# Ledger of designs, part 22: designed miniproteins, single chains, continued (3)

Each design is a single chain, and the fold is of that chain. pLDDT is the mean over its residues in the fold that is shown.

## One batch from the design tools (miniprotein)

Design m8739
Fold by ESMFold2-Fast:
Structure m8739 (fold): chain A 68 residues (1-68)
Amino acid sequence: SNEEEAERILLQAYADVLAEAARRGETLSPAELLARIRERLAVRMKGLSPEVREIVERMLARMEAQLL
């Protein structure tokens, strides 16, 4: 489903950000983590359907509300 694809994409971006931070010896605050996830997703969003993009944006808004 579009929801499952959106969740997979978001979780992959999250995993990529954590792996990069670990490689660099960085400890990220919740705000820094969210900003890095948004940057990673901005690159990937160009290849996504409008439906999947809307779900990803909604998931990010929820994450922002819960973390910040």
Scores: mean pLDDT 83

Design m8740
Fold by ESMFold2-Fast:
Structure m8740 (fold): chain A 63 residues (1-63)
Amino acid sequence: MPSVEQLRTAIETSLKNGDSETALSAALQAVKNGDYDLAQEAADQLEKQGFYDEAQKVRDAIK
C-alpha cells in the first residue's frame, strides 16, 4: 500500500498540475488506508481550487 507520504506527494503534485482526477484517486486511497486527516486535507485543497464535486466525493467516502 502507498504510504501517507507517497499519497500526500501524489495529491500535491496532481493538484499543482490541475489533475483533479489523480488527486481524487489518491485521496480516496487515503480513506481506504484509514488516513482520514490526509483525506480531509485533500478535500479542502480540492474545494479551494474549485473542484467541488471531487471534494464532496472524498468527504462522503470518509464516513
Scores: mean pLDDT 82

Design m8741
Fold by ESMFold2-Fast:
Structure m8741 (fold): chain A 86 residues (1-86)
Amino acid sequence: MEGDGSAESGLKIIEEEYLKVLPRPGGGSSEGLSAEEWAKAVADYFGGDERAIRLYVASSSGGPGMPKLSAGALASMVAAIMSFAP
């Protein structure tokens, strides 16, 4: 999927493609979380470290049941997560 690099685009990508399949950082399921709640959980888990967050999102790309992220989609998801950074 292609994103436009915006946090809003990233939230939509998380909501539509990933919320049902992405694990919660630190363990457990993302089931029942909103896109915003999941993005905040990732930002909190990594302490707002953009590089760690980018690696986490990239490592989740193309896993079983998940579409492979384009560079734009990855940038959008990172932007969304970073918008919730502490």
Scores: mean pLDDT 69

Design m8742
Fold by ESMFold2-Fast:
Structure m8742 (fold): chain A 117 residues (1-117)
Amino acid sequence: SEEKKKELKKKRAESVKKGIEEGVEDYKKGIKSPSAEMGVLIKEIIEYLKTVEGADEKEIETVYSAIGLILQLVPVSELDEEEKKAVKLIKKIVEEYAKKGNEAAKLLLDLINAMEE
């Protein structure tokens, strides 16, 4: 049902947000693992969307949920239209970070490209 889909999306977004916050805290403690680097990158993307693009709370929830779908390699064919738009937006931003040599961005871009095949 639509209601259960919304609940799942919210739970996925909360789980991803918690993982990102834990990764950022690990990075602050000097733990430079792939998950810590990924947490820092995603936090920067979220702040960009809030401050530059003016993304609202619902749009940010969709982005967190979409990041969860990317990390789980869910095929693009299984995504709804809002999720597809969020993945496309994330891809555009991540491509710019990857061009600058960000290794977490390169990994995230590889995952997005795998979802599209």
Scores: mean pLDDT 84

Design m8743
Fold by ESMFold2-Fast:
Structure m8743 (fold): chain A 92 residues (1-92)
Amino acid sequence: SFLERLQRAVDRFIEAGKKSGDISDEEALEIEVHLGLAQIYYALKDLEGVLKQVGKIVEIAKKIVEKTDDEELKEALKEIEEIKEELEEELE
């Protein structure tokens, strides 16, 4: 459930960014690498590792969003940020 939700939010962000032209292939690959690492940490039950990787995705996505007026990108980033906040609450 958590990983499916995270994958969907990230896929939506990359797809919206490619449609708007606001994301490069290199930026998309960097986000996908951090998503893959988050999935590995989740399989290892390392939630702190997952949080760190989701944090990296948010950092990259924020830099992309600050250069665009695309509403879909802003909404997709908000969904990823909400997933990060939910994970932070589980770790307290």
Scores: mean pLDDT 86

Design m8744
Fold by ESMFold2-Fast:
Structure m8744 (fold): chain A 79 residues (1-79)
Amino acid sequence: MKVIPIGAKAPLVVEKLGLEVAKFSEINKDDYILIEKETDEVTEAFAKLTPAKVIRIDNSKSVEEQVEELKKILEKEGL
């Protein structure tokens, strides 16, 4: 399982969780794309066009709070 982080804090969240970063050319249905809640229309459209599962995080929160939110999401997904 790999992640594509999009946003200012998303790369730091992924690094703190020790998750592997995917290349856009190599992303598949078992991977995740991590975007901000209420991101721009281009980013939302891009995420929806990838085979990856879309995870949305609250970018108004601290990196530490986003790490805990993402952990809970991944645990719910069985990861």
Scores: mean pLDDT 78

Design m8745
Fold by ESMFold2-Fast:
Structure m8745 (fold): chain A 63 residues (1-63)
Amino acid sequence: SVEETRRGMERTVEYARKNPEDAQFMADSLYSGGRALDAAGRTDHGEQARRAGDEIRAYYEQS
């Protein structure tokens, strides 16, 4: 569900914040996954993935 995906993305963002060495890879993977979900017609899930990627990028780009 979209709700389950959102909770999963929240946990992923939290992990990336605690593990900055992995943050760029995780953000790139979320963007790639989001595009694949959009292509499959799962736009709500794709939006959640892209938002999580944006949150992760904000952390390591500002640092």
Scores: mean pLDDT 77

Design m8746
Fold by ESMFold2-Fast:
Structure m8746 (fold): chain A 83 residues (1-83)
Amino acid sequence: SAQAQIEKVLEEFSRRIDEIEAELTAKSKQLTPEEIAAEIKKAKRDIAEEFGLSPEQKQQLIATDDIAAQKEIIRQAVLEKLG
């Protein structure tokens, strides 16, 4: 079902975000706040490309720091691909 596909993609997205946050936390003592922000933006861009988000959805994902809002963007992208 469409719902099952959405949930699978959201689980994969959550796992990727957790991995990136853990990696950046481990590197935090070696990076400036500006470098950390740049790495987060790059990671979000890479994730957006991996999940095949539109340019607009990619920009929204990069601009959004709230995980629930990020998941909503991913959910919408998956629905558009299935419709």
Scores: mean pLDDT 77

Design m8747
Fold by ESMFold2-Fast:
Structure m8747 (fold): chain A 91 residues (1-91)
Amino acid sequence: SVEEELERLRERIEELEKRVEELEKSDLPNEEKIREAILIQSEAGILEIRLYVLRKVENTPEVEKEYEELMERLREIEERLDKLIAEEKAK
């Protein structure tokens, strides 16, 4: 169901949020941090596309609310990663 797919997407977004937090706190070399950040951004982009498709195919008011929440969380992930990449490149 759409609700089950949204729950799976939520779990994947929670995992990405955890990876971002761990990456921000890590002592990895700047080049490795940048590479990992770009990989996480790529995964976030795929999840955005999947959420967009789900919303367009089978959207109810309840599903739309969850879609908006998850899309905002993905946007926050991308903003945090963009900031991290910029900071690491400045070193």
Scores: mean pLDDT 86

Design m8748
Fold by ESMFold2-Fast:
Structure m8748 (fold): chain A 86 residues (1-86)
Amino acid sequence: MLKEFQEFIKKQIDDVIKYLEENKERADELLKEAEEALKVGKPKAAEVNEGKELLELQEKVLEIIIEALRNRNYEEFKKKVLELVE
């Protein structure tokens, strides 16, 4: 199960990176959406005890996405996301 999930996430990351490399304009739109999602998510995560670990993981993934989109460093994005799901 966990190994299949890791392979699924890796494939999704590869597909997303390819899409962003081919669609640079969409990367800027996604960056704005991700930054807004992080602003809304942070206060809610702080107030929730059940599912807090999942919300914290979502926040970390979103921060990694934002950093990758700002720096256009999708190789580092892939590495950091895979480290979170190991």
Scores: mean pLDDT 68

Design m8749
Fold by ESMFold2-Fast:
Order: C-alpha cells, then sequence, then structure tokens
Structure m8749 (fold): chain A 100 residues (1-100)
C-alpha cells in the first residue's frame, strides 16, 4: 500500500514501452482469483491508466480514480470488504471512456 504512490509516479516518467509492460503486469495480476475484489479493481484501473499514451488523464477522470482508490484502500484495510455496486459502475464508466 505505502509504495503505490511511488509506483504511480515512476509509471508517469517511464517510456511508453515500459508503461505498456507495467500496465500488462497490473492487468495480469488482476486476474489472480485469490485477490480481493477491491484489489483487482485497483489493479485494473492502474493498468488502464498506464496504457494512456497521453501521459496524463483528464482532471475529471483523475479525481474519480483518486476517490475510488482511497475508498478501495480503506475498505481493503478493513479486510475483504468488496466494492459497492455504485463504485463498480463508476469503474466501468472510466473503463469505457478510456477504451473509447
Amino acid sequence: MEDEQRIIEADKRAPDAVKKAVGEVYAEQAKDPSLSEATKTLLELMALSTKDASGELPEEVREILTRLTREAIAKGAAKVKPFTEEERKIAEEIKEKLKA
């Protein structure tokens, strides 16, 4: 958890090829069925953010990701609390925008 901010900062500075590779690692880890749903969703969102070749996500999307990440961390720290349905819908909307 405490290293997440350093990893995100490093990803922003990495060349596009390295960002894609890191994004693939996050996406692969998100497939692990032993992980909590909150952790899987965070890894999926991190994978999507690293695939964005623009280097920076739109401010609105960054705010939503930051809020969702903090909520997921708080729930994860409470041990195995899943995302709410509303949070999953928000994550799906973010994925749709990033893929479109």
Scores: mean pLDDT 55

Design m8750
Fold by ESMFold2-Fast:
Structure m8750 (fold): chain A 63 residues (1-63)
Amino acid sequence: MMSDEEALRQLTVQSLLTHDYDTAVEITAKKLQEVMSKNGLPLDEETARTAAEMMVREVRRAL
């Protein structure tokens, strides 16, 4: 996908549909770190996990 944001959102949805909450957060956080590192803005593990928890929660509430 061209948009890293769109790809990350899609991954978050897929993870929530196929895994439990904690696993979905872990997958999303790891992907967020990879995406941000690729764009020259590396996130530390704590920040990525916090952002992933927010994304997973928002996506889950929208489902």
Scores: mean pLDDT 76

Design m8751
Fold by ESMFold2-Fast:
Order: C-alpha cells, then sequence, then structure tokens
Structure m8751 (fold): chain A 74 residues (1-74)
C-alpha cells in the first residue's frame, strides 16, 4: 500500500537526498490518483521534500511523517 511504501522509504533513508529520492518516486506513483488518502500521502511527501530542501533536519522530517502516518492509520 502507499502508506506502507512511505513507511519503508522513511525507515530505509539514511540521508536527506535518499529520503527526497524515495519521496519523489512515491509522488510520481500517486500523481494521478483520485483516492483522497493517496492525495494526502502525495501532499505530505511534497511538503517533506520542500522541508528537506529548506534545510530541516532529516530526523525532524522523519518524525513529522511518522506522526502523519499514525494519524492516517487511526
Amino acid sequence: SPVDDMQAVIDASKSADELIAGLEALVARLADSTDPRDRLLRDAAVGAIEALRAGVPLEEVKAILRTFLEQLRA
């Protein structure tokens, strides 16, 4: 699932560049999805990419995304 894919990207990424690459791949897969859940995941991934590029620390962005995924699974 896209939720599990985002979790796997977060857990596997060891640098900001790796997390950006994984999130960009996820955004590309979800680009044309009409599912509201997929659109929320895409928008969260876009926001995370922007935060990483703005210099927000990797572990802070990972924590924000993990909190988002917990809320989405609730």
Scores: mean pLDDT 87

Design m8752
Fold by ESMFold2-Fast:
Structure m8752 (fold): chain A 76 residues (1-76)
Amino acid sequence: MELLRESLERAARAAEENRERLVDIARNGSEIEKIGAEFLALAYLVEADLAEELGLEETARRLREVAEEVLAAARA
């Protein structure tokens, strides 16, 4: 399970690093770019659920926060 934990922690870091750009793309991007941002946000939600099951509560929270912000921007 070490590889999966490290992968989820890297995903959370990447999500946080790209948060502002993903939100901008979700809000102002082309139709295909918005679809891409929504897809990534939904993938982050799946990763958050996996992180929570592994006891990585903080990693799960970070992933959910980014995903929710991106989805809100895309669907507004």
Scores: mean pLDDT 84

Design m8753
Fold by ESMFold2-Fast:
Structure m8753 (fold): chain A 85 residues (1-85)
Amino acid sequence: SAAAEAAAIEANARQALDVFEANLAQLKAEYATNPQHPTSDYIKGLQLGLQQLDKLKTVVKDPALLARIDALKAEIQAEIAKLQA
């Protein structure tokens, strides 16, 4: 049913965001602790993250999940801007 499909999409999106947040924290930690890590590679990883979040926004309807995605996008955009300053 459409309702069951929507519920599955929301559950999958929530799980994907949990995994995303863990991966983002790891990416930031790896960059912060390894001075040999190229800044260009870190920025590319962050940009890929933004693309993944934009894709999630096309299927998610729950306002709380959308707010969570927007907060993560803002965090990543601020990090990229700081690195390119």
Scores: mean pLDDT 87

Design m8754
Fold by ESMFold2-Fast:
Structure m8754 (fold): chain A 80 residues (1-80)
Amino acid sequence: HMEVYEADSVEEALELLRNIPENAKRVVVTVEFEDGSYGSLVFENLTPEEVAERFEKFVKDLEKKTGSKIKSVTIHVEYP
């Protein structure tokens, strides 16, 4: 099955990602920025901490390149 979570800040998204059960098969994180740009990350076979670390780096890189702040984050979690 699939669960969907919504966050409106990086901190909230990181907390949600760290609390995903380890048996999650796939996690898809979609980030929308205030300028209307968006990006998605797909994680398979990673721990919740590894997912959170990669997400944080991705967001920091995009904020640095675009100068835009996060508007919303959508997290899709697929279980076996």
Scores: mean pLDDT 79

Design m8755
Fold by ESMFold2-Fast:
Structure m8755 (fold): chain A 105 residues (1-105)
Amino acid sequence: DLDEILRKLEQIEKQQKLLEQAKQQLQELIDWVETQLKNLTLPPEFREKAQEHIAEARRALENGDLDSAALHLNLAIQTIIEGIDDEEERKKLQQEYQDYVRSNK
């Protein structure tokens, strides 16, 4: 059935476009988190762990594994937030992250 084949092709093209957009959004979010980490003063143990998760997120993204990229990105931001001693600064960063994620949906 030619119509069925054409419909499947259209769905594949639509999925590819959404995947490309998702990859770009994750890349921008990873870059944002890395910029936050560069500008923050954190204990060395939290900085190292956050950098490891950012590296894992980038590797997963390069391999097309969006789920792993998102997981490691979330672990990176959680590690950064936990490393901040000031409760108000923690809440501010958490809110900024949520706002950034929401604006890039």
Scores: mean pLDDT 81

Design m8756
Fold by ESMFold2-Fast:
Structure m8756 (fold): chain A 80 residues (1-80)
Amino acid sequence: SRAARMDQIRQQMRDDLRNNHPYTLTDSQVDAQVDRVFAFVDAVVAAARARGMSPDQIVAAMRRAGVPQYVIDYVQLVME
């Protein structure tokens, strides 16, 4: 389901943040950071769409920029 795919993406982002952060984060700090990242991604996608970029162009630009695959998965899911 779409909800299960979203939960998987959120968990991948939590794991990446925990493993790559220079300090140990609490669960609430990790969740807050995940929410901030998704809010930023949503704003970037909305701005790109408003400027006439297609979903395929946005995904291609993110891949070229080296954005993590789980962020691209999130963007593809929200643009369905």
Scores: mean pLDDT 83

Design m8757
Fold by ESMFold2-Fast:
Structure m8757 (fold): chain A 68 residues (1-68)
Amino acid sequence: MSDEELLEAAKKMMELLANSYLAQGKPELAKQAVRQLADYLVRELEEQGRLKLAEQVRKIAEEMLEKI
C-alpha cells in the first residue's frame, strides 16, 4: 500500500466512524473513535519508523475532530 493510499484509507475510516456516531447523536463517541483509531495508526507507523506518515495521520485526525 502506498503512503497516499494509507492516508486516504485512514481518512475514510475516520470519516465513516465519526459520521456513524454523529448520525446517532453521539458526538463524544465520534471524537473518541477518531482519537482511538488515530492513536493506533500513529503507534504502528512510529514502530515502523514512518514518523512523517504518523504525523500526517495526526493532522488528519485533528482536522476531523475540529469538524465534530
Scores: mean pLDDT 83

Design m8758
Fold by ESMFold2-Fast:
Structure m8758 (fold): chain A 59 residues (1-59)
Amino acid sequence: SPAAAARRAAREAALQQRKNALIDEMIRQKLEEGEITPAEAEALLASDRETQIARLSAL
């Protein structure tokens, strides 16, 4: 259903917006705790969202 697909897309977009703020905070926290280097943090911030989530989940 086009309506159901549109509602799913809107929900996914809203969740991704919330996750963006949390991802930035997680990168900052990992850097502050010394779990990643400043160079790794810069690479993560320059990466796409899916890559950021995958790498943070591996830590």
Scores: mean pLDDT 79

Design m8759
Fold by ESMFold2-Fast:
Structure m8759 (fold): chain A 84 residues (1-84)
Amino acid sequence: DREFEQLELFAKLLSIGNPELAKQILQGVETGKRMLARLESLGYSREEARRAIREVSRKAAAQGIKLSDEELLEEAIRLLEEER
């Protein structure tokens, strides 16, 4: 949560100089919060869910791939189940 709070604060400060980028950051934070809540509702701990979302998101970003909300959730579940 603190990481999302820091990103939201950064986006609010950035909105003075770059409102378009600030909007994109805030949208990303909202997506992350929704995915975290969905994984927790499936019985994963908050820490497991956060790790999975970060790992999947980092890999996608490093490869220049844009994942949908559904694809992000599916890959996060797959990662968590493979670690069991």
Scores: mean pLDDT 75

Design m8760
Fold by ESMFold2-Fast:
Structure m8760 (fold): chain A 94 residues (1-94)
Amino acid sequence: MEFLRKLVEEELKKRDEINERIHQYAEETRAEMVEPVIERLRELAKGRFELSDERLQELADAIAYTAASLMAVGDLVDEIIERARKLEEEEKKK
């Protein structure tokens, strides 16, 4: 518990760096997700209603960015937890 609190405090001191990392991860992940989301939306609309290419792009961008942002936050949390585990293991050896 103590190691996790110290890591969180150190990460909060780097808040601007954390925000930049989340944004970068979200943008990179979003780019990879846009095409699969467009394909899925086309499959879902097939024979039921017509979506313009512009509308498909807008919807795919919104969905992909939201999902990518959630994944970026999850990755950051996992990094903090992993760092805490490594510090606990090192303390048990010393």
Scores: mean pLDDT 70

Design m8761
Fold by ESMFold2-Fast:
Structure m8761 (fold): chain A 103 residues (1-103)
Amino acid sequence: EAALAAVEEAIKEVEELLKEAEELNASDLTLTTLKSALEELKKALEALKEGKLKEAELHLGLAEGLLGIARAIARLEGDEKEAAILDKALDAVRRALAAVRAA
């Protein structure tokens, strides 16, 4: 239950961050990465509904990796607003991962 709620909350937060990124006309990399992270979060949610904790952890790990790489690139390019959005998305995914690991 707690793990499901954490992943659902992460999905909502990343959806809001994607909307913010779209409003800022963020780079294709940032937009594509947020969309891919959302797909992985949704796959993690379905895995949790099926009791597949290891599959959920895998999908959350993939989302974390994608967001981490995009954040590093945004920082290197000086895109501070995009880096901040990616940081928030990464924090949301990490909170969900911690909840799944505690389950």
Scores: mean pLDDT 88

Design m8762
Fold by ESMFold2-Fast:
Structure m8762 (fold): chain A 72 residues (1-72)
Amino acid sequence: SIELSEEELREKAREAIEKNKEEMIEKLEKEKPLDELIKEVEEAIEELKDTNPHAAELAELVLKELKEYKEK
């Protein structure tokens, strides 16, 4: 059996986001305009930096993917 450390679990979460990013973004874009989603994620990152740094890191990865999707 493989036991994962917290750091390994974060790595797996990043991999899951990377692999499913297109489908997740398409679904979110149907609910809200992409520009509004980007703004909300940026605001969430600022709030999370002090209270939950790990969630802030994951949100920054999501923000990067949203911005890259917008530029395509």
Scores: mean pLDDT 70

Design m8763
Fold by ESMFold2-Fast:
Structure m8763 (fold): chain A 81 residues (1-81)
Amino acid sequence: SVFDELMEEIERLKEKTLEALEKNKDNPEYARIIVEISIQEMRELFEKKKPELSEEEAKEVERKIREVEQTLMEKVREIEA
């Protein structure tokens, strides 16, 4: 389904972003930029696919993106510390 594909794509973007953060842990200034770009990409994918989702599926995607943003920002704070 479109929902399953979108959820999987968001998870893949999260994993790629975490790998990019790990590779750039010596450059904390890039950490925030990497996360901002990743979250923007996730939001753009969501908006593009939103018309194909049910209201419940859309809410689940929104929650997933928020959880991913929190996880990535926690990693940024760890790198900046």
Scores: mean pLDDT 86

Design m8764
Fold by ESMFold2-Fast:
Structure m8764 (fold): chain A 67 residues (1-67)
Amino acid sequence: SDADFQNLVQAISDLIGTTPAQRQQLENLTLSQLREYVKQQIKHEKDPVKASALGILAAALSFLEAS
């Protein structure tokens, strides 16, 4: 649902520390594009806790896409 998508965008934005303009760009992505964005963020994330949390959000996006 749109609410589930917006909740995932909020969680990703909070975790990465995006600006309001960057968050607006993320809201315009498809589920597949947002998942690829999160995968790229994980590759450059040095904090293992944040990387793990991003991985959980990427999995949640995959489940939402399959629904």
Scores: mean pLDDT 84

Design m8765
Fold by ESMFold2-Fast:
Structure m8765 (fold): chain A 116 residues (1-116)
Amino acid sequence: MEEFVLRDAVDASDEELREQAEQIARLAVALVERAREAGEREVEIGFPLSARAPYYILIRIRRDEEGRYTVTVELRTRDGKVIWSETFVAPSLEELYERLKEVVYRALRLAQELEK
């Protein structure tokens, strides 16, 4: 597996932020698949944005009784304060991946705007 490294969000292009969002979404889906095989219903993953920006993205994914995935994406300060949050429900891993890319991209864009 290739090593994933987040670049500094302030200097990142739109293309680079979209690529980072896709990589984060791919990693989250892989963790959900492994958690499901292990009989686990919840996954939580944190992504620090950079050493310069005191922000990180926290993703929580929980499978409900209907087999749907409830996904919460939070932009947090290093001290754990929630700056922004979005929650959505996806009926499949494919829809989870597509929607998570968009939500993570919005979080990355917000972090870039807050650092300017």
Scores: mean pLDDT 77

Design m8766
Fold by ESMFold2-Fast:
Structure m8766 (fold): chain A 109 residues (1-109)
Amino acid sequence: MREKLEEIAKILGMTPEELLDFVREQLEKAKKAGAPEDFIKKLENLRKEIERYLQDPEAEISEEALDTLFDLILSTLNEVLKYAKEKGRDDLVKRIEEQIKQIEKLRSE
């Protein structure tokens, strides 16, 4: 499952380190917004597993952490897509729709 994290990062045009920074920002945003405790715990676990992945080349990412990451990314991409459509950014709309399609395909594998 380590390879799925690398593929997610590539689809988003991110390094794994940038993906960790993204998860950290989403965790802080969720805490400030008063998100459910179970959701915050899932994001904290995801953050810890990505930190381990970056420090240990033999570390695997759990299925649970990957599911949390997929949900987080798809939610974020859909919010960006809504913004892009409202701003008439057709170039960005096309890019985000392609990223969503690639992430959904990867999740089903």
Scores: mean pLDDT 84

Design m8767
Fold by ESMFold2-Fast:
Structure m8767 (fold): chain A 70 residues (1-70)
Amino acid sequence: KLEEEAKKRIEEAGKKTQEMLDKFRSEVRAEDPSLTDEEARRRAAQRFLDYMRELGNLKKEIEKLKKELE
């Protein structure tokens, strides 16, 4: 079912999102150790959104080119 596949992908995305947010939080704290935990988390979330936007655009372009070539 599409609903079951969507739920599974959402759960996997949520887990990966947490891992990426933890990574970005670690990176932003290393760049600016004066940040509070809350501020570091907000910075990490923004960085994650930017990263996902860039990935989405790249994958979309690749899929479009693939269809045009085939």
Scores: mean pLDDT 73

Design m8768
Fold by ESMFold2-Fast:
Structure m8768 (fold): chain A 68 residues (1-68)
Amino acid sequence: AMEGDLLLTRALILAAQGREEEAKALIDEGVAKGILTPSQLRGLAEALRKEGREELAAYAEEKAEELE
C-alpha cells in the first residue's frame, strides 16, 4: 500500500541517520496498524542490509515472520 511504502521510506532514512530506535518504532506502528506486509518488510530488510544496517534488517525480517 502507498502508506506502507512511505513509512518504509521514513524508516530507511531514520536508519541512515543512525536513529534505529525511531526506525523500529515506525516499523512497529506500521505492523500494528496493518499497513505493512511481510513482503514490504523483507524488501526493507534487503535495503537495510545493502546499507550495512544489519541489526535493523534482522528486526524487519523478524516482524515479517511474526505476521505470517
Scores: mean pLDDT 80

Design m8769
Fold by ESMFold2-Fast:
Structure m8769 (fold): chain A 98 residues (1-98)
Amino acid sequence: SLEEYKKLGEEIANKLNKDEVKKMFDKAYDTAYKAAMAAVNDGSKESEAKKEIEKTRKDFVEKLKELGASEEIIKKGEKAVDGIADIAFADALASLAS
């Protein structure tokens, strides 16, 4: 979960620009959390929320390519972004259920 995300993030950061990679991970978490909160408050926003999360994932992959990431690092980055988005979404839903 969060530990797996941190390990993947550190591995990617060590191969690329650390500041840029960190900013993209932070953005992915924030986007997924806000999207989950919006979707719970208004069910009509669920489709828009999923679209924003998907856009953030695509933007991150393109950024990794710009930074010269190998296919292996891109796959790790996709897994890390998907994982942190899932965690952020679950965190948002849990906060609303408490």
Scores: mean pLDDT 74

Design m8770
Fold by ESMFold2-Fast:
Structure m8770 (fold): chain A 90 residues (1-90)
Amino acid sequence: SSKIEKIKEEMSKIDPSDKEKLKEYFRQLVREQVREELKKKGVKDTPLSQEYIDLQTDIEMLEKVEKKPVPQELLERLEELKKKLEEQVK
């Protein structure tokens, strides 16, 4: 994806000591990766798919960047959104 490539290029220009800015760009990168995966599965771009993208991104940021356990409530919400999106593809 050209958008993912642009984000990666911008990240390469960021000072490695600017942890906050790197975190923000990494969040954007993860969000676009999740969006592209949904697009590959035939999921339409809707408010529902955007909610899933944002929530999955937040979960990945908690696990991979913050190294914190994911709250069970977020996992349950993600599963409900996933079911609704899968029903749209059937």
Scores: mean pLDDT 83

Design m8771
Fold by ESMFold2-Fast:
Structure m8771 (fold): chain A 68 residues (1-68)
Amino acid sequence: SLEQARELVEEAAKKAGVELDEELKERVSRLLAQGRGDQAGALIVTTLGSEKGKAFGEELGRLLKERG
């Protein structure tokens, strides 16, 4: 669900030590809720850069594997 996607995005950002603006959180959450993980990943890397994008993406992927 979108609510679950928002929770996972928030937790992944906190664990990765990355600060996300509300617009980026909402866009990523909506893409994940729609099953568009590839588009979410591209948006993350494009917006945060490779280093921060990779750290956030790794934590998000771990949470999705554990809870999804």
Scores: mean pLDDT 80

Design m8772
Fold by ESMFold2-Fast:
Structure m8772 (fold): chain A 81 residues (1-81)
Amino acid sequence: SEEEKAAAIAKAKALLKKGAELLAKGREILAAPADREALLRGIGLVLAGIGDMIEAYLLAEKAADNPEARKIAEQAKAGKY
């Protein structure tokens, strides 16, 4: 339904944004980790961000007939917001 597609697109868009933010934070920490704890935190953020990007991609692909969903899928595949 249109409502299901709209909800899927909205969720994919939110996951794409969250994933991008987590990836950016993780990469920033990993560029110069202050200690072992910071290194592990940075790795955790990158993994969480990748997970959100994968979910955004899969969810957007379910609505691939929609141009916005197609754009979200491509952004998620590229790891970018």
Scores: mean pLDDT 87

Design m8773
Fold by ESMFold2-Fast:
Structure m8773 (fold): chain A 58 residues (1-58)
Amino acid sequence: RKPRKFSKEEILKVLEEMGVDVSPLKSLPSGMIPLAAAVQLNQDPAELNAKIEEKLEK
């Protein structure tokens, strides 16, 4: 999919499915959520963002 337009709630749901604690992320702007989640998972933020987009394409 070309549009990278997902709701904050959809992003949080995908992260929760990946084992991320979304409670502290709910207060963050949507653009900061992948970065904060990457810190929790000890992952590269760019890689995690790509995985989120891929899961939301399903």
Scores: mean pLDDT 73

